# Designed miniproteins, single chains, continued (2): the designs that were tried, part 7

Each design is a single chain, and the fold is of that chain. pLDDT is the mean over its residues in the fold that is shown.

## One batch from the design tools (miniprotein)

Design m4210
Fold by ESMFold2-Fast:
Structure m4210 (fold): chain A 70 residues (1-70)
Amino acid sequence: SMAEKLREQIARIREELPNLSEEAQKKVQDMIAAAEELLAEYEKTNDPRKLTAASIHVTGAEFEIELEKK
């Protein structure tokens, strides 16, 4: 499911955290925390808007990681 794919992406993002600057770590951690809360709400409500919002935060976190990597 899309929710499981997002959880897998969050797990991969967490593995990258130690390789980021302190500023990027904070931004990425905030984004994945928001995504996890939205995924938990999605499981309770089945509201697809929660799933979309979680996806946006995960994408933002991946973008921040990409900006740090060369």
Scores: mean pLDDT 85

Design m4211
Fold by ESMFold2-Fast:
Structure m4211 (fold): chain A 70 residues (1-70)
Amino acid sequence: MDDIEKGLAFVDRMVQLDIQRAIDIVIKNGPDKTSIREVADALGMSPSALSKMFKEKYGVSIKEYAKKLL
């Protein structure tokens, strides 16, 4: 159980860094001008994987989340 918790914390940290990078890209380029495919490509992910991961963690899409920060 302890080793599993350490693994989960490490993965969550890596995912958090990717999410922060994705948000920065969307904010810099503008949410309405940035496609999810462009963001996913910049992070080395599929658009489906990025969209699913963000919705599971924040309950909204990257574009919607970025609009709330602007």
Scores: mean pLDDT 71

Design m4212
Fold by ESMFold2-Fast:
Structure m4212 (fold): chain A 92 residues (1-92)
Amino acid sequence: SEGERTLRLVQEWGRAEQAAFDAALAASTPEEQERYRKAVEDIKKALEDIKSGKNVEEALKRYQEALDELNKMEGRFSAQARAAVAAAWAAR
């Protein structure tokens, strides 16, 4: 039961962090929101090209570049989300 309580708490915290991440992204500039969407779409397109065997070497390079950009943006938004959730829970 203690393990079940811990798992539920972790799941609740995870949902709160996801909601805060979504809020941080929504509160960012339209330019940052478009950069994020573009990076996600570039990753999807590169993966489809790799799966289809089209110019795999160039597609893999595009995948890595888009993934690096996405990871930088997600790192920033995740940091903002964690701070927001921690502040909200500390205020309770």
Scores: mean pLDDT 75

Design m4213
Fold by ESMFold2-Fast:
Structure m4213 (fold): chain A 102 residues (1-102)
Amino acid sequence: MMSLSEATREAIRLLFDMYENKDSYEEIKKRIEELVKKMKENGFSLEEIEAVLSRAMLAVQMYLLRNKDYVSLQKILEAVYEVLKKLREEQGEDPSAPLPPL
């Protein structure tokens, strides 16, 4: 079974890989959704999935801000937030509610 630390490292690696490849918004969203599916298959709760994505996004934000690549940062951030909103909708939560801090 995949650990939270292992999932977080995989998420960070995935986000950096998408950044280096300059993936489109739709491709980024698809790859994040595939990672979420893998985490669900490994028995992760939606709260744990949100925590993994938030931690990975924080690491990527710090790197992209240092490199001043605001366009890539916005694209990745929006894709992550859209996937998290869909996860909250699946739980019957308000999709317009604020997401947890990154």
Scores: mean pLDDT 76

Design m4214
Fold by ESMFold2-Fast:
Structure m4214 (fold): chain A 78 residues (1-78)
Amino acid sequence: MEKELKEIKEEAEKLREELKKNSALLRKLIPDLIDQLQRELDRVKQAGYPEILIYQAEGYAARQALQAVKAALAAQAL
């Protein structure tokens, strides 16, 4: 369990760093999605779920944001 929690936390931190590097582009292309993902994360945190579920939710939100950026960039290239 400790190893799994550490791996999930490290993955979430890695995804957060990747989002931070693309933050200006994210705000320009898909601001509404970023606001929605942040609200969903705040809701999960307020609900009192165990830390492992909070880290999983953060990782999921970060992956969704990165996928949306990749899709938006591909659409602009077309």
Scores: mean pLDDT 65

Design m4215
Fold by ESMFold2-Fast:
Structure m4215 (fold): chain A 93 residues (1-93)
Amino acid sequence: EEKLEKFKEEMAKHYAELAKDLPKAEVIIREEEEKREEVDVYGLAKAAAEVGIKNVEGKEAELEVEADPKYQETYEALAETAIDSAEKYAKAL
């Protein structure tokens, strides 16, 4: 659990540094209820990691991103990579 929290923070910092100039986007997280949140890249990476970890725990969670069309593919790629990385890390524990 402590290792998962540190992993989420380090990953979020890494993505934020890589894409610091990207504008804010909306994140839609679907679990039992739909949650919408305006996030920067740090917030996006952290939300994506949370979803990835929940999926490994057997909780069905989904993340969607709504951004400016110019950056939509970039945000989707970041979210997908962050989810995949978090799932792999959580499975390795």
Scores: mean pLDDT 77

Design m4216
Fold by ESMFold2-Fast:
Structure m4216 (fold): chain A 81 residues (1-81)
Amino acid sequence: MDAARATAAALVVIGTEINYELGRLTAEDLLAAAEAVRTLRALGDPRAEEFAARVREMAEAALPTLSAEEAAAVRAALAAV
C-alpha cells in the first residue's frame, strides 16, 4: 500500500511539472504537488527532497501570476513541506 501511495504522489508531482513546462501551471496544481511531497516525506521516500526542491522552483516562478489568496495558500502549503 505504501508503494502505491508513493507512486501516486510521485505522479502528481510529475503532472505538475508537465503543466509547468506547458505554461499551464495553476495554484491547484501547486497545492496538490505540495501535499504529494508531504506524503512522500511521511512514507520516507528518498525522492521527497528532490521533488520538494522542484515544487518550490515551480511555485517561485508561478507566484507573480497568482491572486493574493492563491499566493498565500501556496506559500502556506510550501511552509508545511
Scores: mean pLDDT 85

Design m4217
Fold by ESMFold2-Fast:
Structure m4217 (fold): chain A 114 residues (1-114)
Amino acid sequence: NPLDLSLAKEHLKKGKEAFEKKDYLSAVEHFIEALKILAETAPTSDEFIEMLEEIIKILKKIAEELNDEETIERLEEALELLKKFKETGNIDDLQEAVRLLGIALEELKKKLEE
């Protein structure tokens, strides 16, 4: 659905704006909403992969500020799986990257709500 992709892009934009303001909880909540939409609507497009890579890079910076080494490692694994998917087209690598990103988002949200 093209409208859902536009909504995912809006959540990505709002998440980035929240990150620049150091509102990490709002950033993570917007990225959770973006990932939910992207996972359902555009699993294999280049734009989808680029949006996932951008979310991961911002979340790594948030995890670094929180000294969350476990989440950093999980996000790095997700990024490598996305690179592997871009080379091979193996959907299992993409699905695992999305799963790891989802876990990282949930753990960062919990830590930021403390």
Scores: mean pLDDT 85

Design m4218
Fold by ESMFold2-Fast:
Structure m4218 (fold): chain A 99 residues (1-99)
Amino acid sequence: MIVRVEGIVLSPEEIKEAFPDLSVDEPLTLLFFHLSDGRVIVVVLDSNDNIVSIAVLSEEELEALLEKLKLKDKVKELPESEKVKKVAEEGLRIAAEVE
């Protein structure tokens, strides 16, 4: 189901712009798990790699958000790693249970 994984590290100021409901004073890592059905699972990790938020967006919503925030050029495709696989499994599980 996951076809691509991308990531970005955001400053507290960038987090406030992207996620105004999050009150965070530390950098966060955002992972974007692109699904074959056109959905994107956004997992927000704190500096200790704890999941602090999960959102489900469409590809179109994510692209519009990244363009609005001028972050599109900062997003990078991530290689498969043990950490990325564990976060992907947890994110998919939570997304499936909410729907």
Scores: mean pLDDT 72

Design m4219
Fold by ESMFold2-Fast:
Structure m4219 (fold): chain A 74 residues (1-74)
Amino acid sequence: PTVTVTSMEAYPSSAAPPRAEVRDGELVISSDGYAPVRLPLPPGLGEGEFEVEVTLTGPDGSRVLARVRVRVSP
């Protein structure tokens, strides 16, 4: 199956825009100055659309809420 990122939002909007990509069976969410978040995709994930919400934390304690929508196709 192919997994694609269909939308990406960040709050606050003044933060560096985050990126989301699928790599080696993981959804990787990153933003400049923040530690990346890696979420394993379950084996046997069926076709559909899913929403993932994560908080990115910088070394200075700043936080960015990232909301990512992904679509799984055959």
Scores: mean pLDDT 72

Design m4220
Fold by ESMFold2-Fast:
Structure m4220 (fold): chain A 73 residues (1-73)
Amino acid sequence: GSEVRTFTTDYTAKAGDTAGSAARSVLPPGWEILDIKVDGVPADPDTPLEAGKKYTLTITVRVPADNPGSLDP
């Protein structure tokens, strides 16, 4: 079965970033994003972020059982 985990990390947004693109950039490949919070507030993956602003991301993910990556901030 797949394991569900929640991670919190800091992220500085780049031009054109969304909550989804930011979350994907801090997670290993193969981890499925299930939920995203930005500064503790639930956010849609397509929510735009302000370039150069620092955010706290809280991401709920599904982790592959046999090939888990590591969180890379």
Scores: mean pLDDT 78

Design m4221
Fold by ESMFold2-Fast:
Structure m4221 (fold): chain A 67 residues (1-67)
Amino acid sequence: MKEEYIKLADIAREMGDKFESLGTPEGYRLAGRAYQAAGDYYKKAGLEEKAKEMYKKSEEAFKKAQE
């Protein structure tokens, strides 16, 4: 179970990175959602520091999407 959460988190993080690379407001919104999902999965896996990193990336992506 925990290993599966880590795998799902890694996939979500990679998707977030790809969406952010689009450099568009919609790409940033998708990145924010993907990073938030990655954070949630890392948290379920007990990886608090990685979860915090993902939540920070999510917040930054949503901020970029606002413009």
Scores: mean pLDDT 87

Design m4222
Fold by ESMFold2-Fast:
Structure m4222 (fold): chain A 83 residues (1-83)
Amino acid sequence: DMIERIQEEFRAQLEKGEKAKAIAQARHNEAKKQRTDRSQTSNRELQRAQINDFRKLALAHKMKPSNEENAKVVLEELLKKKQ
């Protein structure tokens, strides 16, 4: 089903983003304390890439999430429609 395929694609993107965020957080922890600005910059870049991937997927499926949180909401709505 089309909804199943869309859900799988969104889950894959979410998982990639979570792994990238975990790596950024590990680097932050290694730097200890006062590297916050540098680590946060890297984390923000990774979040932007994840959001762009979600937007690209959403546009391919005629959906328009504006950010990562909206992309998750759209995924939840797709899950409800499948029911």
Scores: mean pLDDT 62

Design m4223
Fold by ESMFold2-Fast:
Structure m4223 (fold): chain A 93 residues (1-93)
Amino acid sequence: PVIGRAPLEEWLSRYRLLEFEIDADGNITRALLESPSGVRIDTDELRYLVERERRALERLIRQAEEAGDEEKKRLYEERLEELDRLLERLANR
């Protein structure tokens, strides 16, 4: 069971959620995911991957802005906001 937005749902579609802990404030205190090939991603690795995805989205937002593609820019900004919320929940107590 997960209450996810598109980024988290996309991660979960590729990975199995083995462990997941949330504190009373809704912060993710622990996460462990497993790929179909058996590669495991802990909370620190998940944070690293989310940060990499954020950097990719920042570049995509810039490219969409330069191309005048307001629809793609909006979609990428929405996805970036969801990743920011995920990082806050992974980092904050």
Scores: mean pLDDT 70

Design m4224
Fold by ESMFold2-Fast:
Structure m4224 (fold): chain A 98 residues (1-98)
Amino acid sequence: KKKEIMRKVGKILVEEGKLTEEELEEFIKLYEYSPEAVKEHLEKYADNPNADKKVKYFYLLVKIVEEPEDLESIEELLDELELSEEAKEKILKIAEEN
Protein backbone atom coordinates (compact mmCIF):
# COMPACT_ATOMS: atom_id res chain seq x y z
CA LYS A 1 0.00 0.00 0.00
CA LYS A 2 2.85 2.51 0.68
CA LYS A 3 3.83 2.58 -3.03
CA GLU A 4 0.19 3.06 -4.08
CA ILE A 5 -0.19 6.00 -1.66
CA MET A 6 3.10 7.55 -2.83
CA ARG A 7 1.91 7.27 -6.44
CA LYS A 8 -1.49 8.82 -5.65
CA VAL A 9 0.05 11.83 -3.87
CA GLY A 10 2.99 12.02 -6.28
CA LYS A 11 0.68 12.15 -9.32
CA ILE A 12 -1.05 15.19 -7.78
CA LEU A 13 2.41 16.82 -7.44
CA VAL A 14 3.17 15.91 -11.08
CA GLU A 15 -0.17 17.45 -12.15
CA GLU A 16 0.80 20.64 -10.25
CA GLY A 17 4.14 20.69 -12.16
CA LYS A 18 6.27 20.05 -9.04
CA LEU A 19 7.70 16.63 -10.04
CA THR A 20 7.99 14.54 -13.20
CA GLU A 21 6.56 11.01 -13.39
CA GLU A 22 10.14 9.75 -13.89
CA GLU A 23 11.36 11.53 -10.72
CA LEU A 24 8.41 10.07 -8.77
CA GLU A 25 9.05 6.46 -9.90
CA GLU A 26 12.82 6.72 -9.26
CA PHE A 27 12.14 8.09 -5.77
CA ILE A 28 9.73 5.22 -4.99
CA LYS A 29 12.42 2.71 -6.08
CA LEU A 30 15.03 4.39 -3.84
CA TYR A 31 12.64 4.42 -0.87
CA GLU A 32 11.90 0.69 -1.33
CA TYR A 33 15.63 -0.08 -1.56
CA SER A 34 16.67 1.91 1.52
CA PRO A 35 13.70 3.44 3.41
CA GLU A 36 15.69 4.28 6.59
CA ALA A 37 18.50 6.07 4.73
CA VAL A 38 15.98 7.99 2.59
CA LYS A 39 13.99 9.06 5.69
CA GLU A 40 17.15 10.19 7.53
CA HIS A 41 18.34 12.23 4.53
CA LEU A 42 14.93 13.88 3.95
CA GLU A 43 14.45 14.75 7.65
CA LYS A 44 17.77 16.67 7.65
CA TYR A 45 16.78 18.45 4.45
CA ALA A 46 13.24 19.35 5.58
CA ASP A 47 14.65 21.52 8.41
CA ASN A 48 17.03 23.37 6.04
CA PRO A 49 15.55 26.68 4.77
CA ASN A 50 17.89 26.54 1.74
CA ALA A 51 16.71 23.05 0.72
CA ASP A 52 15.46 22.50 -2.85
CA LYS A 53 11.64 22.43 -2.76
CA LYS A 54 11.73 19.10 -4.65
CA VAL A 55 13.29 17.49 -1.56
CA LYS A 56 10.34 18.80 0.49
CA TYR A 57 7.91 17.14 -1.96
CA PHE A 58 9.70 13.82 -1.41
CA TYR A 59 9.59 14.42 2.36
CA LEU A 60 5.81 14.95 2.08
CA LEU A 61 5.46 11.58 0.29
CA VAL A 62 7.40 9.78 3.06
CA LYS A 63 5.50 11.63 5.83
CA ILE A 64 2.11 10.61 4.39
CA VAL A 65 3.02 6.88 4.20
CA GLU A 66 4.91 6.71 7.55
CA GLU A 67 2.77 9.06 9.70
CA PRO A 68 -0.60 9.60 7.92
CA GLU A 69 -2.28 10.28 11.30
CA ASP A 70 -0.15 13.44 11.76
CA LEU A 71 -2.50 15.56 9.65
CA GLU A 72 -1.38 18.82 11.31
CA SER A 73 2.27 18.37 10.21
CA ILE A 74 1.15 17.26 6.74
CA GLU A 75 -1.01 20.41 6.40
CA GLU A 76 1.96 22.59 7.49
CA LEU A 77 4.16 20.95 4.83
CA LEU A 78 1.48 21.52 2.17
CA ASP A 79 1.36 25.23 3.10
CA GLU A 80 5.16 25.53 2.69
CA LEU A 81 4.99 23.92 -0.77
CA GLU A 82 2.59 26.56 -2.19
CA LEU A 83 0.23 24.00 -3.73
CA SER A 84 -3.26 24.91 -4.98
CA GLU A 85 -6.10 24.52 -2.44
CA GLU A 86 -7.58 21.71 -4.60
CA ALA A 87 -4.27 19.78 -4.54
CA LYS A 88 -3.94 20.26 -0.75
CA GLU A 89 -7.49 18.92 -0.19
CA LYS A 90 -6.82 15.86 -2.38
CA ILE A 91 -3.54 15.07 -0.57
CA LEU A 92 -5.09 15.51 2.92
CA LYS A 93 -7.96 13.21 1.90
CA ILE A 94 -5.46 10.52 0.82
CA ALA A 95 -3.67 10.82 4.21
CA GLU A 96 -7.01 10.58 6.10
CA GLU A 97 -7.99 7.42 4.15
CA ASN A 98 -4.92 5.62 5.60
Scores: mean pLDDT 76

Design m4225
Fold by ESMFold2-Fast:
Structure m4225 (fold): chain A 103 residues (1-103)
Amino acid sequence: QVRASIEVEAKKGDVLTVRVENIGSANLKDVGVALLDENGTVLKTATADEIPAGGSVTFELTAPEDGKYTVVVAATADEKGNRIRATVTLSDGSTKTVEATSG
C-alpha cells in the first residue's frame, strides 16, 4: 500500500482541493482521502475505485472548524515501487505537495 500525509491550516468552511496523481507505472486501487483533526480523529472521507497509470483524481474536503488538519491519502498498489503525488490546494490558492512510493 502507498500512503501520504500533508499538514494544513484552514478556516471554517474552507474547501481543500486534494489532487491525487498516479505517477507510477501500475494501477492504483481503493484510493482514499481523509481529513484528520489535530488529535487524529477522522472528520471527512472521500474515495475513488481506481487511478490508472498517469491518471489523477481530485477530491474536495470542507474544513468544519478553524484549525490544523492532516490530509491523508492512501491507495492499494498492484506493484511495489508505484508512486503517488498528492497536492492540496488551500482556499487562498496556496499548494502543498507530497510524494509517496509503495514498498
Scores: mean pLDDT 83

Design m4226
Fold by ESMFold2-Fast:
Structure m4226 (fold): chain A 82 residues (1-82)
Amino acid sequence: RKELKKRMAEALLRVYSEKGSSVTLRDIAREAGVSVGTLYSHFKNKLELVDEAVRLITEDKELAELNKKLIEEQEKKEKLKE
């Protein structure tokens, strides 16, 4: 079982790789498998969530590896948009 904050950080990275700056807290909550209310109980806005995700990437090697994989997947998708 993963910590809830780590799950939300992973969800942010996944959704951000797909939607970029158009990502919403609702998108992150859906990806993490939590309610929007649960997400708001931990983070007041997107900036707080991003700050926490950056902190967790620094502390957790699995989260850093996930970020790398998501970047590689986005590069593959961009090649298909030609």
Scores: mean pLDDT 70

Design m4227
Fold by ESMFold2-Fast:
Structure m4227 (fold): chain A 68 residues (1-68)
Amino acid sequence: SMHQQLLQQAVELAKQGEEAIKQGDFDRARAIIEQLRALRRQMAQEGLPDSFVQSLESVIDRLEKLLS
């Protein structure tokens, strides 16, 4: 389903973002954060539960804090 595809994309992008930060590839990490923001907007538009949208927002916030 679309919901399952969006969730799988979020999980994979989050993992890639954490790995990019660990490797010091901050340009890649920023690009992934932008992809996660776009995915969050798509989840909201596709009518996923607010809990899923909020969970992705928390992931984005965590990755941004790791860049600090």
Scores: mean pLDDT 86

Design m4228
Fold by ESMFold2-Fast:
Structure m4228 (fold): chain A 75 residues (1-75)
Amino acid sequence: SDFYELARKIVEEMRRELERLREQGASPELLARVEEAIKAVEDAIKNKASLSEIQAKLRAAGEAIAEALEEVRRR
């Protein structure tokens, strides 16, 4: 219960980061990868996937965001 609520709050923050990356001019390819990764987390939460599966998908989404942020920082 508490974990799924926390995971939803993290997803909301990731959605806000995605919009910030879009405003900062991250590439469409990296924005699409971040969107797909966030959607995978949302789907896992909706389907009440295991803690380990949601953690793995959250890590993947965080890595996609970090990659997009690094692209923006190098400009």
Scores: mean pLDDT 87

Design m4229
Fold by ESMFold2-Fast:
Parts: C-alpha cells; sequence; structure tokens
Structure m4229 (fold): chain A 103 residues (1-103)
C-alpha cells in the first residue's frame, strides 16, 4: 500500500445521520472535495476537518471515504461531536490535510 499526505478542500458531506449514546453523531454517505494532487477511484481518504452544520455551527469531524471520481467520495463515514445533524442535512466542509492510501 502507498500512503501519502495531501491538501484536500472538503466541500460537503451528506448522508444518513445516527446519534450515538455519547452525544456524537455519525454521518454515513457521500462527500465532494478537491485534492492538490491526483487521486484515483478506490483511493482511501482519511482526515480531520472543520465542518459547518445547517444551523451554522462549526465542529471538528473525523472523516474517511473512498474516491469514486476526481471530486467525489462514497462510503463516507464522518463523526462529529456536539452537533445536531439529521438525515439529508448537507455539511459544508473546509480545507485541511488528508491521508490518501492506495492499495
Amino acid sequence: METREVEMELEKIEGKATRLADGSTVIEGKAKGKFDRPVEPGDYVSGEFEVTTKDGKKVKASFSGIVTSENELENVIARLEGADVKDGDVLEGSKGKATVTRR
């Protein structure tokens, strides 16, 4: 496996929201983003990003997903702490560092 760090502009995350007993929320779905280096379908992406909820609250999200196109990811899992997020809410992302793993 090849693993490298890239700059990623996470544009949005959306999917099914599940609230956990510890008060965190897990979003399972899809995301859009831009990478400063080429990525390929099947690349695994992970990182921590600031996301903005529908009500304008900024929170840290731990993020992972699989690249499906130049700017799209599926099988996305994002965990947020202290945010009220519902199914179908679109979370606005931010620019940050991501780890990309190619198998």
Scores: mean pLDDT 83

Design m4230
Fold by ESMFold2-Fast:
Structure m4230 (fold): chain A 66 residues (1-66)
Amino acid sequence: MDIERVKRILEKVEELYKSGQRELAEAILDILYGIAKSHNDEESLKLIAETYEKLGLKERAEEVKA
C-alpha cells in the first residue's frame, strides 16, 4: 500500500468521526484494515491501530496488533 495514501485516508476518517459520522468512519477503517492485512503492510497496520486507539476503539486496535 502507498503509505501517504493511507495517511490521507486516516485523516479523513478522523474528520468524519469528529463530525459525527462515526459509523462511516469505522466502516472505512475496517475496509482499510482488511486491505492492509491482505498485503501484510506492517506500516499501514501500525497507523490503522493508532487511529483506532485515537478514536477510543481500543478492542479493534488490539485486534489489529495481534
Scores: mean pLDDT 81

Design m4231
Fold by ESMFold2-Fast:
Structure m4231 (fold): chain A 87 residues (1-87)
Amino acid sequence: SKREKELETLLESLREGLKEEFPNIEESLIDEILELIRKLMTEKGVSPEEIGDIVFLTILEIKEENPNASDNEIAKKLIEKLKEILK
């Protein structure tokens, strides 16, 4: 459907954005982040606009709290915060 194509386009755009921001991020962590984002949008009804804000603000909080964290450490912390939002 058109909605499914828009969702896949958004997730692909987010994948590229994560790779650009975190060039050393493991692909398995990107896959887990995108699956959690998919669940927020499909199971919790979060809009594309809201998901952008949630991800952006969560990354900012993690970076501020963990200024010396590696790309993969930030990704793991983002996964844990996204799992908490899904509850």
Scores: mean pLDDT 84

Design m4232
Fold by ESMFold2-Fast:
Structure m4232 (fold): chain A 74 residues (1-74)
Amino acid sequence: MPSIEEILEETRKKLLELVETVEDPKARRFLEGLVEHAIREIEEKAKSAEEAREMAEKLLKEFQKLVDELLAQS
């Protein structure tokens, strides 16, 4: 089972890959800030690797939706 640290590193990588699909440099910088904030929140609040993975999966889903909405508006 992956550690909390491994889950956070993998999740950050996946979130940043989604951010790279955004062409607007200002939106990209804003989203990068959100990624770091969200990763820190999971690190602080997750009591187990299982909780960290569940929070990370929810975050990835919500972030994907946010990126899709931004691309649809452009």
Scores: mean pLDDT 80

Design m4233
Fold by ESMFold2-Fast:
Structure m4233 (fold): chain A 59 residues (1-59)
Amino acid sequence: KEQLIAGLEKNAEQLRKLAEDNMSAAKATGSKSIQEVAEELQRFADDLEERARQLRSEL
């Protein structure tokens, strides 16, 4: 019943961690493209978290 919400929140957390790891890697390697990917992943994770919260409030 709350599987979709839990899945969204879990995926958002995973994306956030991946984004942070990629951001660190981008800084270490100097890759601008990886940095941009990390930034987009962070935004995507934020959007998923917000969607999950909205779904939760709209039971």
Scores: mean pLDDT 80

Design m4234
Fold by ESMFold2-Fast:
Structure m4234 (fold): chain A 68 residues (1-68)
Amino acid sequence: VSFSQGRSFSFFRMAGFNDGEAQRLADTLVAEGQAALLPIAQRIVLQFNSQTPAENIAAVLESLVKED
């Protein structure tokens, strides 16, 4: 499964990352694919003190950014 660079960037910008952070996270997700989802979700939990479990964030992220 491929992930959209543009959708990933938009997601991370909406989540509260700045342009540079959002670009790096989007690049990582596109390059590493599925393996990057949970580590990125864990970073979101830690950085924004999220009450949502990382596994749930990873699932939502995948559904929003994946390409057909």
Scores: mean pLDDT 82

Design m4235
Fold by ESMFold2-Fast:
Structure m4235 (fold): chain A 63 residues (1-63)
Amino acid sequence: AARERLREILETVKKNIGMDKEEQLSVLRVIRLAVEDTAAKHGRPVDPELLAAIDELEAEIKK
């Protein structure tokens, strides 16, 4: 689901740019901010599954 799609995006970017661990974390932070900002702008709740997927990937990268 959301975690798998997000991982695919990160793998594609990493393969093309050679992203290190810090760069991967920065991309996840930008995605989280974009999701929160978009939800607020449209008056909709943030998808908790998407936020959980971002948090899980961040924890995995930090290892």
Scores: mean pLDDT 73

Design m4236
Fold by ESMFold2-Fast:
Structure m4236 (fold): chain A 85 residues (1-85)
Amino acid sequence: DWDELIEEIIKRLEKVKEVTPSKEVQKLIEEFIEELKELSKTKSPEEVADWIQEKLAELFEKLYEEAEKNKWSREELHEFTDKVA
């Protein structure tokens, strides 16, 4: 069920937002969720899946940048990755 998968992704993104101390990463996650909700209504599952892949790559890149800047522990990075994966 495509709708169930989208809701699961949104739920995981919301969990990630709860554990990130970075306001900038929180904003990226909020924008990701809003765009995902819109695209899931108007685009094919294949188009949305491709977009999700690109956005997850961008989010991970930004997370690693913020983690280095804020000296995140290895455990914090691992917990974030587990919740998103």
Scores: mean pLDDT 74

Design m4237
Fold by ESMFold2-Fast:
Formats: C-alpha cells, sequence, structure tokens
Structure m4237 (fold): chain A 85 residues (1-85)
C-alpha cells in the first residue's frame, strides 16, 4: 500500500511537469501540440484514478489526483478559448 502510494505520487509529479510544458505551449500559441499532451495526461490520470480506487489509497493521494485533474481542465479550457480566436 505505502509502496504503491509512493509510486503513484511520483507519477502525479511527472504529470505536473507535463502540464507545465503544455502551459508553455499554450503561451507560445502552439495549441494543437498542447492538446496532444493534455490528452495523453488525461488518459494517464484515468488509469491512476482506477488504481487509487482499486487499492483504496489514502486521502492524500486522492486529493493530489484531484488537484492535478483540476489543473488539466483549466489548461484545456484556456487552450480551447485561445485557439477559437
Amino acid sequence: KEEIEKELLEKLKELEEKIKEAKRLVEEGRYDEAFEILQEIEKELKELRELIEKYNLSEEVKKRLLEVEIEVGVVQLEAAVLKSF
């Protein structure tokens, strides 16, 4: 349980770095590339959510997952709005 939680927290940290890169791409006007990265992150987050539910992991891990999911949604919305102009 503790070992799995550590591995998932490390994965969430990796996804946070990918979100940071997607934000940079949005700032540069490279929306299609940002959407590709965000889509990959969303797929990985779905897999992590299933693992967290399956192993009944701690509230700390669940809260961290929720924070990352919210950040992805915000960046997706920003990119979609900016691309439409």
Scores: mean pLDDT 83

Design m4238
Fold by ESMFold2-Fast:
Structure m4238 (fold): chain A 98 residues (1-98)
Amino acid sequence: SSSVDFAQQWFQNNVVNSHSPDQQQQWIDSIKSGDPVGPLSGMLSQYKQQYEQQTGTSISDSDFYQGAQVIVDQFQQMLGITISQSDFDSAFSTAMSS
C-alpha cells in the first residue's frame, strides 16, 4: 500500500539517515529501561503527520497500523532490540490520539 511504501521511505530518510550515535544509544537505553512507548509513539506520530501532509488525506487506522508495523520492525532490526506486541499496541494507540 502507499502507506507502507511511505513508511519504508520515511524510516530510511528520518531515522536511518538522520540519527546520531548518541541518539541511537538514548533510544536503546529508554527501551531497555522499560519505556519503549514514548520514543515509538513520537516516531509513529511524526510518520502519520508527514503522510497526511504529503497526501492531503487523513490516514485510515488500518493503513496507519500497517505503516507503523513497518517502522517498528525496521527500528527493531536497526537497534538489535525486541519490542513486545503490548508495547507496540500502546505506542500505536498513543500516536492515534495525537
Scores: mean pLDDT 82

Design m4239
Fold by ESMFold2-Fast:
Structure m4239 (fold): chain A 80 residues (1-80)
Amino acid sequence: MSAEEKARAAVEAAIEHVRYLAETKGKEAAIEKLEEVIKELEEAIEYLRKSKDPDAEGVIKVLEEGKEELERLKKELEEE
């Protein structure tokens, strides 16, 4: 798998885990995990940007899209 495919798979796994927590442990546990994952993605994006690696640009885009999807999921959970 490419680095971008691996990053996408990791984001998808995190989303599934958050949904699993919402179903089994409730909304508050899911939101707490969601906030942790969003923070981890922000830190990973900053690390990649600071590395100045031209090959990291595609991975950064995948992580930014994943963060946007997780932030959307957080809003959905907070509105319920």
Scores: mean pLDDT 81

Design m4240
Fold by ESMFold2-Fast:
Structure m4240 (fold): chain A 98 residues (1-98)
Amino acid sequence: SEEEEKRQRIKEMWLEVARRVTEVLNRIDAAIKELSDDQEKVAALEGLRRELVAKANEASQRMNELLAQLDLDGAEKLREEMTRFIKEVEAELEKIRG
């Protein structure tokens, strides 16, 4: 049914976002270990990690609401918003690394 197709597509969009968030969190955690002697860089990376986790938790809640409503357009917009945010986090990670 159209409803089942919308549910599957919304779930797949969230799984894609969740996978990318996990990948970037792993990169931040690796950078924290590599730069462990640089307290200023570690603090900046921990801040970046907290921002990514907070945004991902907010997005997860919003995606669950969109899934309940079968709002495919809303889910696509949220996926695009998260994709942009993740790219900004990756750019900031590289700036902190030097």
Scores: mean pLDDT 91

Design m4241
Fold by ESMFold2-Fast:
Structure m4241 (fold): chain A 56 residues (1-56)
Amino acid sequence: SVDEILEYLIAKLKEQGLTMSDHTIQDITDSLSAVNSPAVKRLEQKVREEKEREEE
């Protein structure tokens, strides 16, 4: 889901010492929710692959 992608990306950004404002997070959520595109599908796939790597 879009929320799953966002939570994962935010966690990775925090791991790098980067932070995002709540407004930026909301804008990304709205954009991803509005877009049925191959780009969103690729992001979801990458998030799943990274989660699987973390489960190992």
Scores: mean pLDDT 67

Design m4242
Fold by ESMFold2-Fast:
Structure m4242 (fold): chain A 100 residues (1-100)
Amino acid sequence: MEEAKIKFAEELKKIIEDYPELEVQVYRTAYLLDKENLTPEQIEKAIEILKSIYEAYKKVKDKLTPQDKVTLERLRAEHKDVIEKGKNIIDKYIELGKKR
């Protein structure tokens, strides 16, 4: 279980590093790491879905309008609590991975 959660946190961290405008969406997804009853299979499926979303976004990033960028920045400003909670969750699992 821990290994799957560490991999999930690493994938989320990579997306934030490449696409910081997606912070709210990525950190909200990190809430899954706090669920005690997730199976490794459910986590692996979530990683697969996340990678698919990331690849889709990569293909459309250059087509974002100024209005889309304003919307993403507004969401980031409105959901600072989501960002902070998600960051704490990701950092916890990244730190756990470094100790192995």
Scores: mean pLDDT 78

Design m4243
Fold by ESMFold2-Fast:
Structure m4243 (fold): chain A 87 residues (1-87)
Amino acid sequence: SANEKILEAVKRAREELKAAFPDDAALHAAMDEIVKKAEEALKKGASPEEIYKIVSEGLEAIMRRHGAAAPLVVRLAVEIEKILKEA
């Protein structure tokens, strides 16, 4: 489903960010929180649009604190937009 593809993309981006910034514990915690909220929303039967809203709000918070993560965050946003267009 689109929801499962979005969650997979977010989880993959989390691992890429952890590999790129291994000592940034705050960034790791922020990505783990986004994944947790997205998984909880999926369990409640949230729409792909609702999951995208949760993810985008979390990514905005990351961009405010961790500007160096911008290239990976932008790639994730583009991937999610493609999933939503193909759903």
Scores: mean pLDDT 83

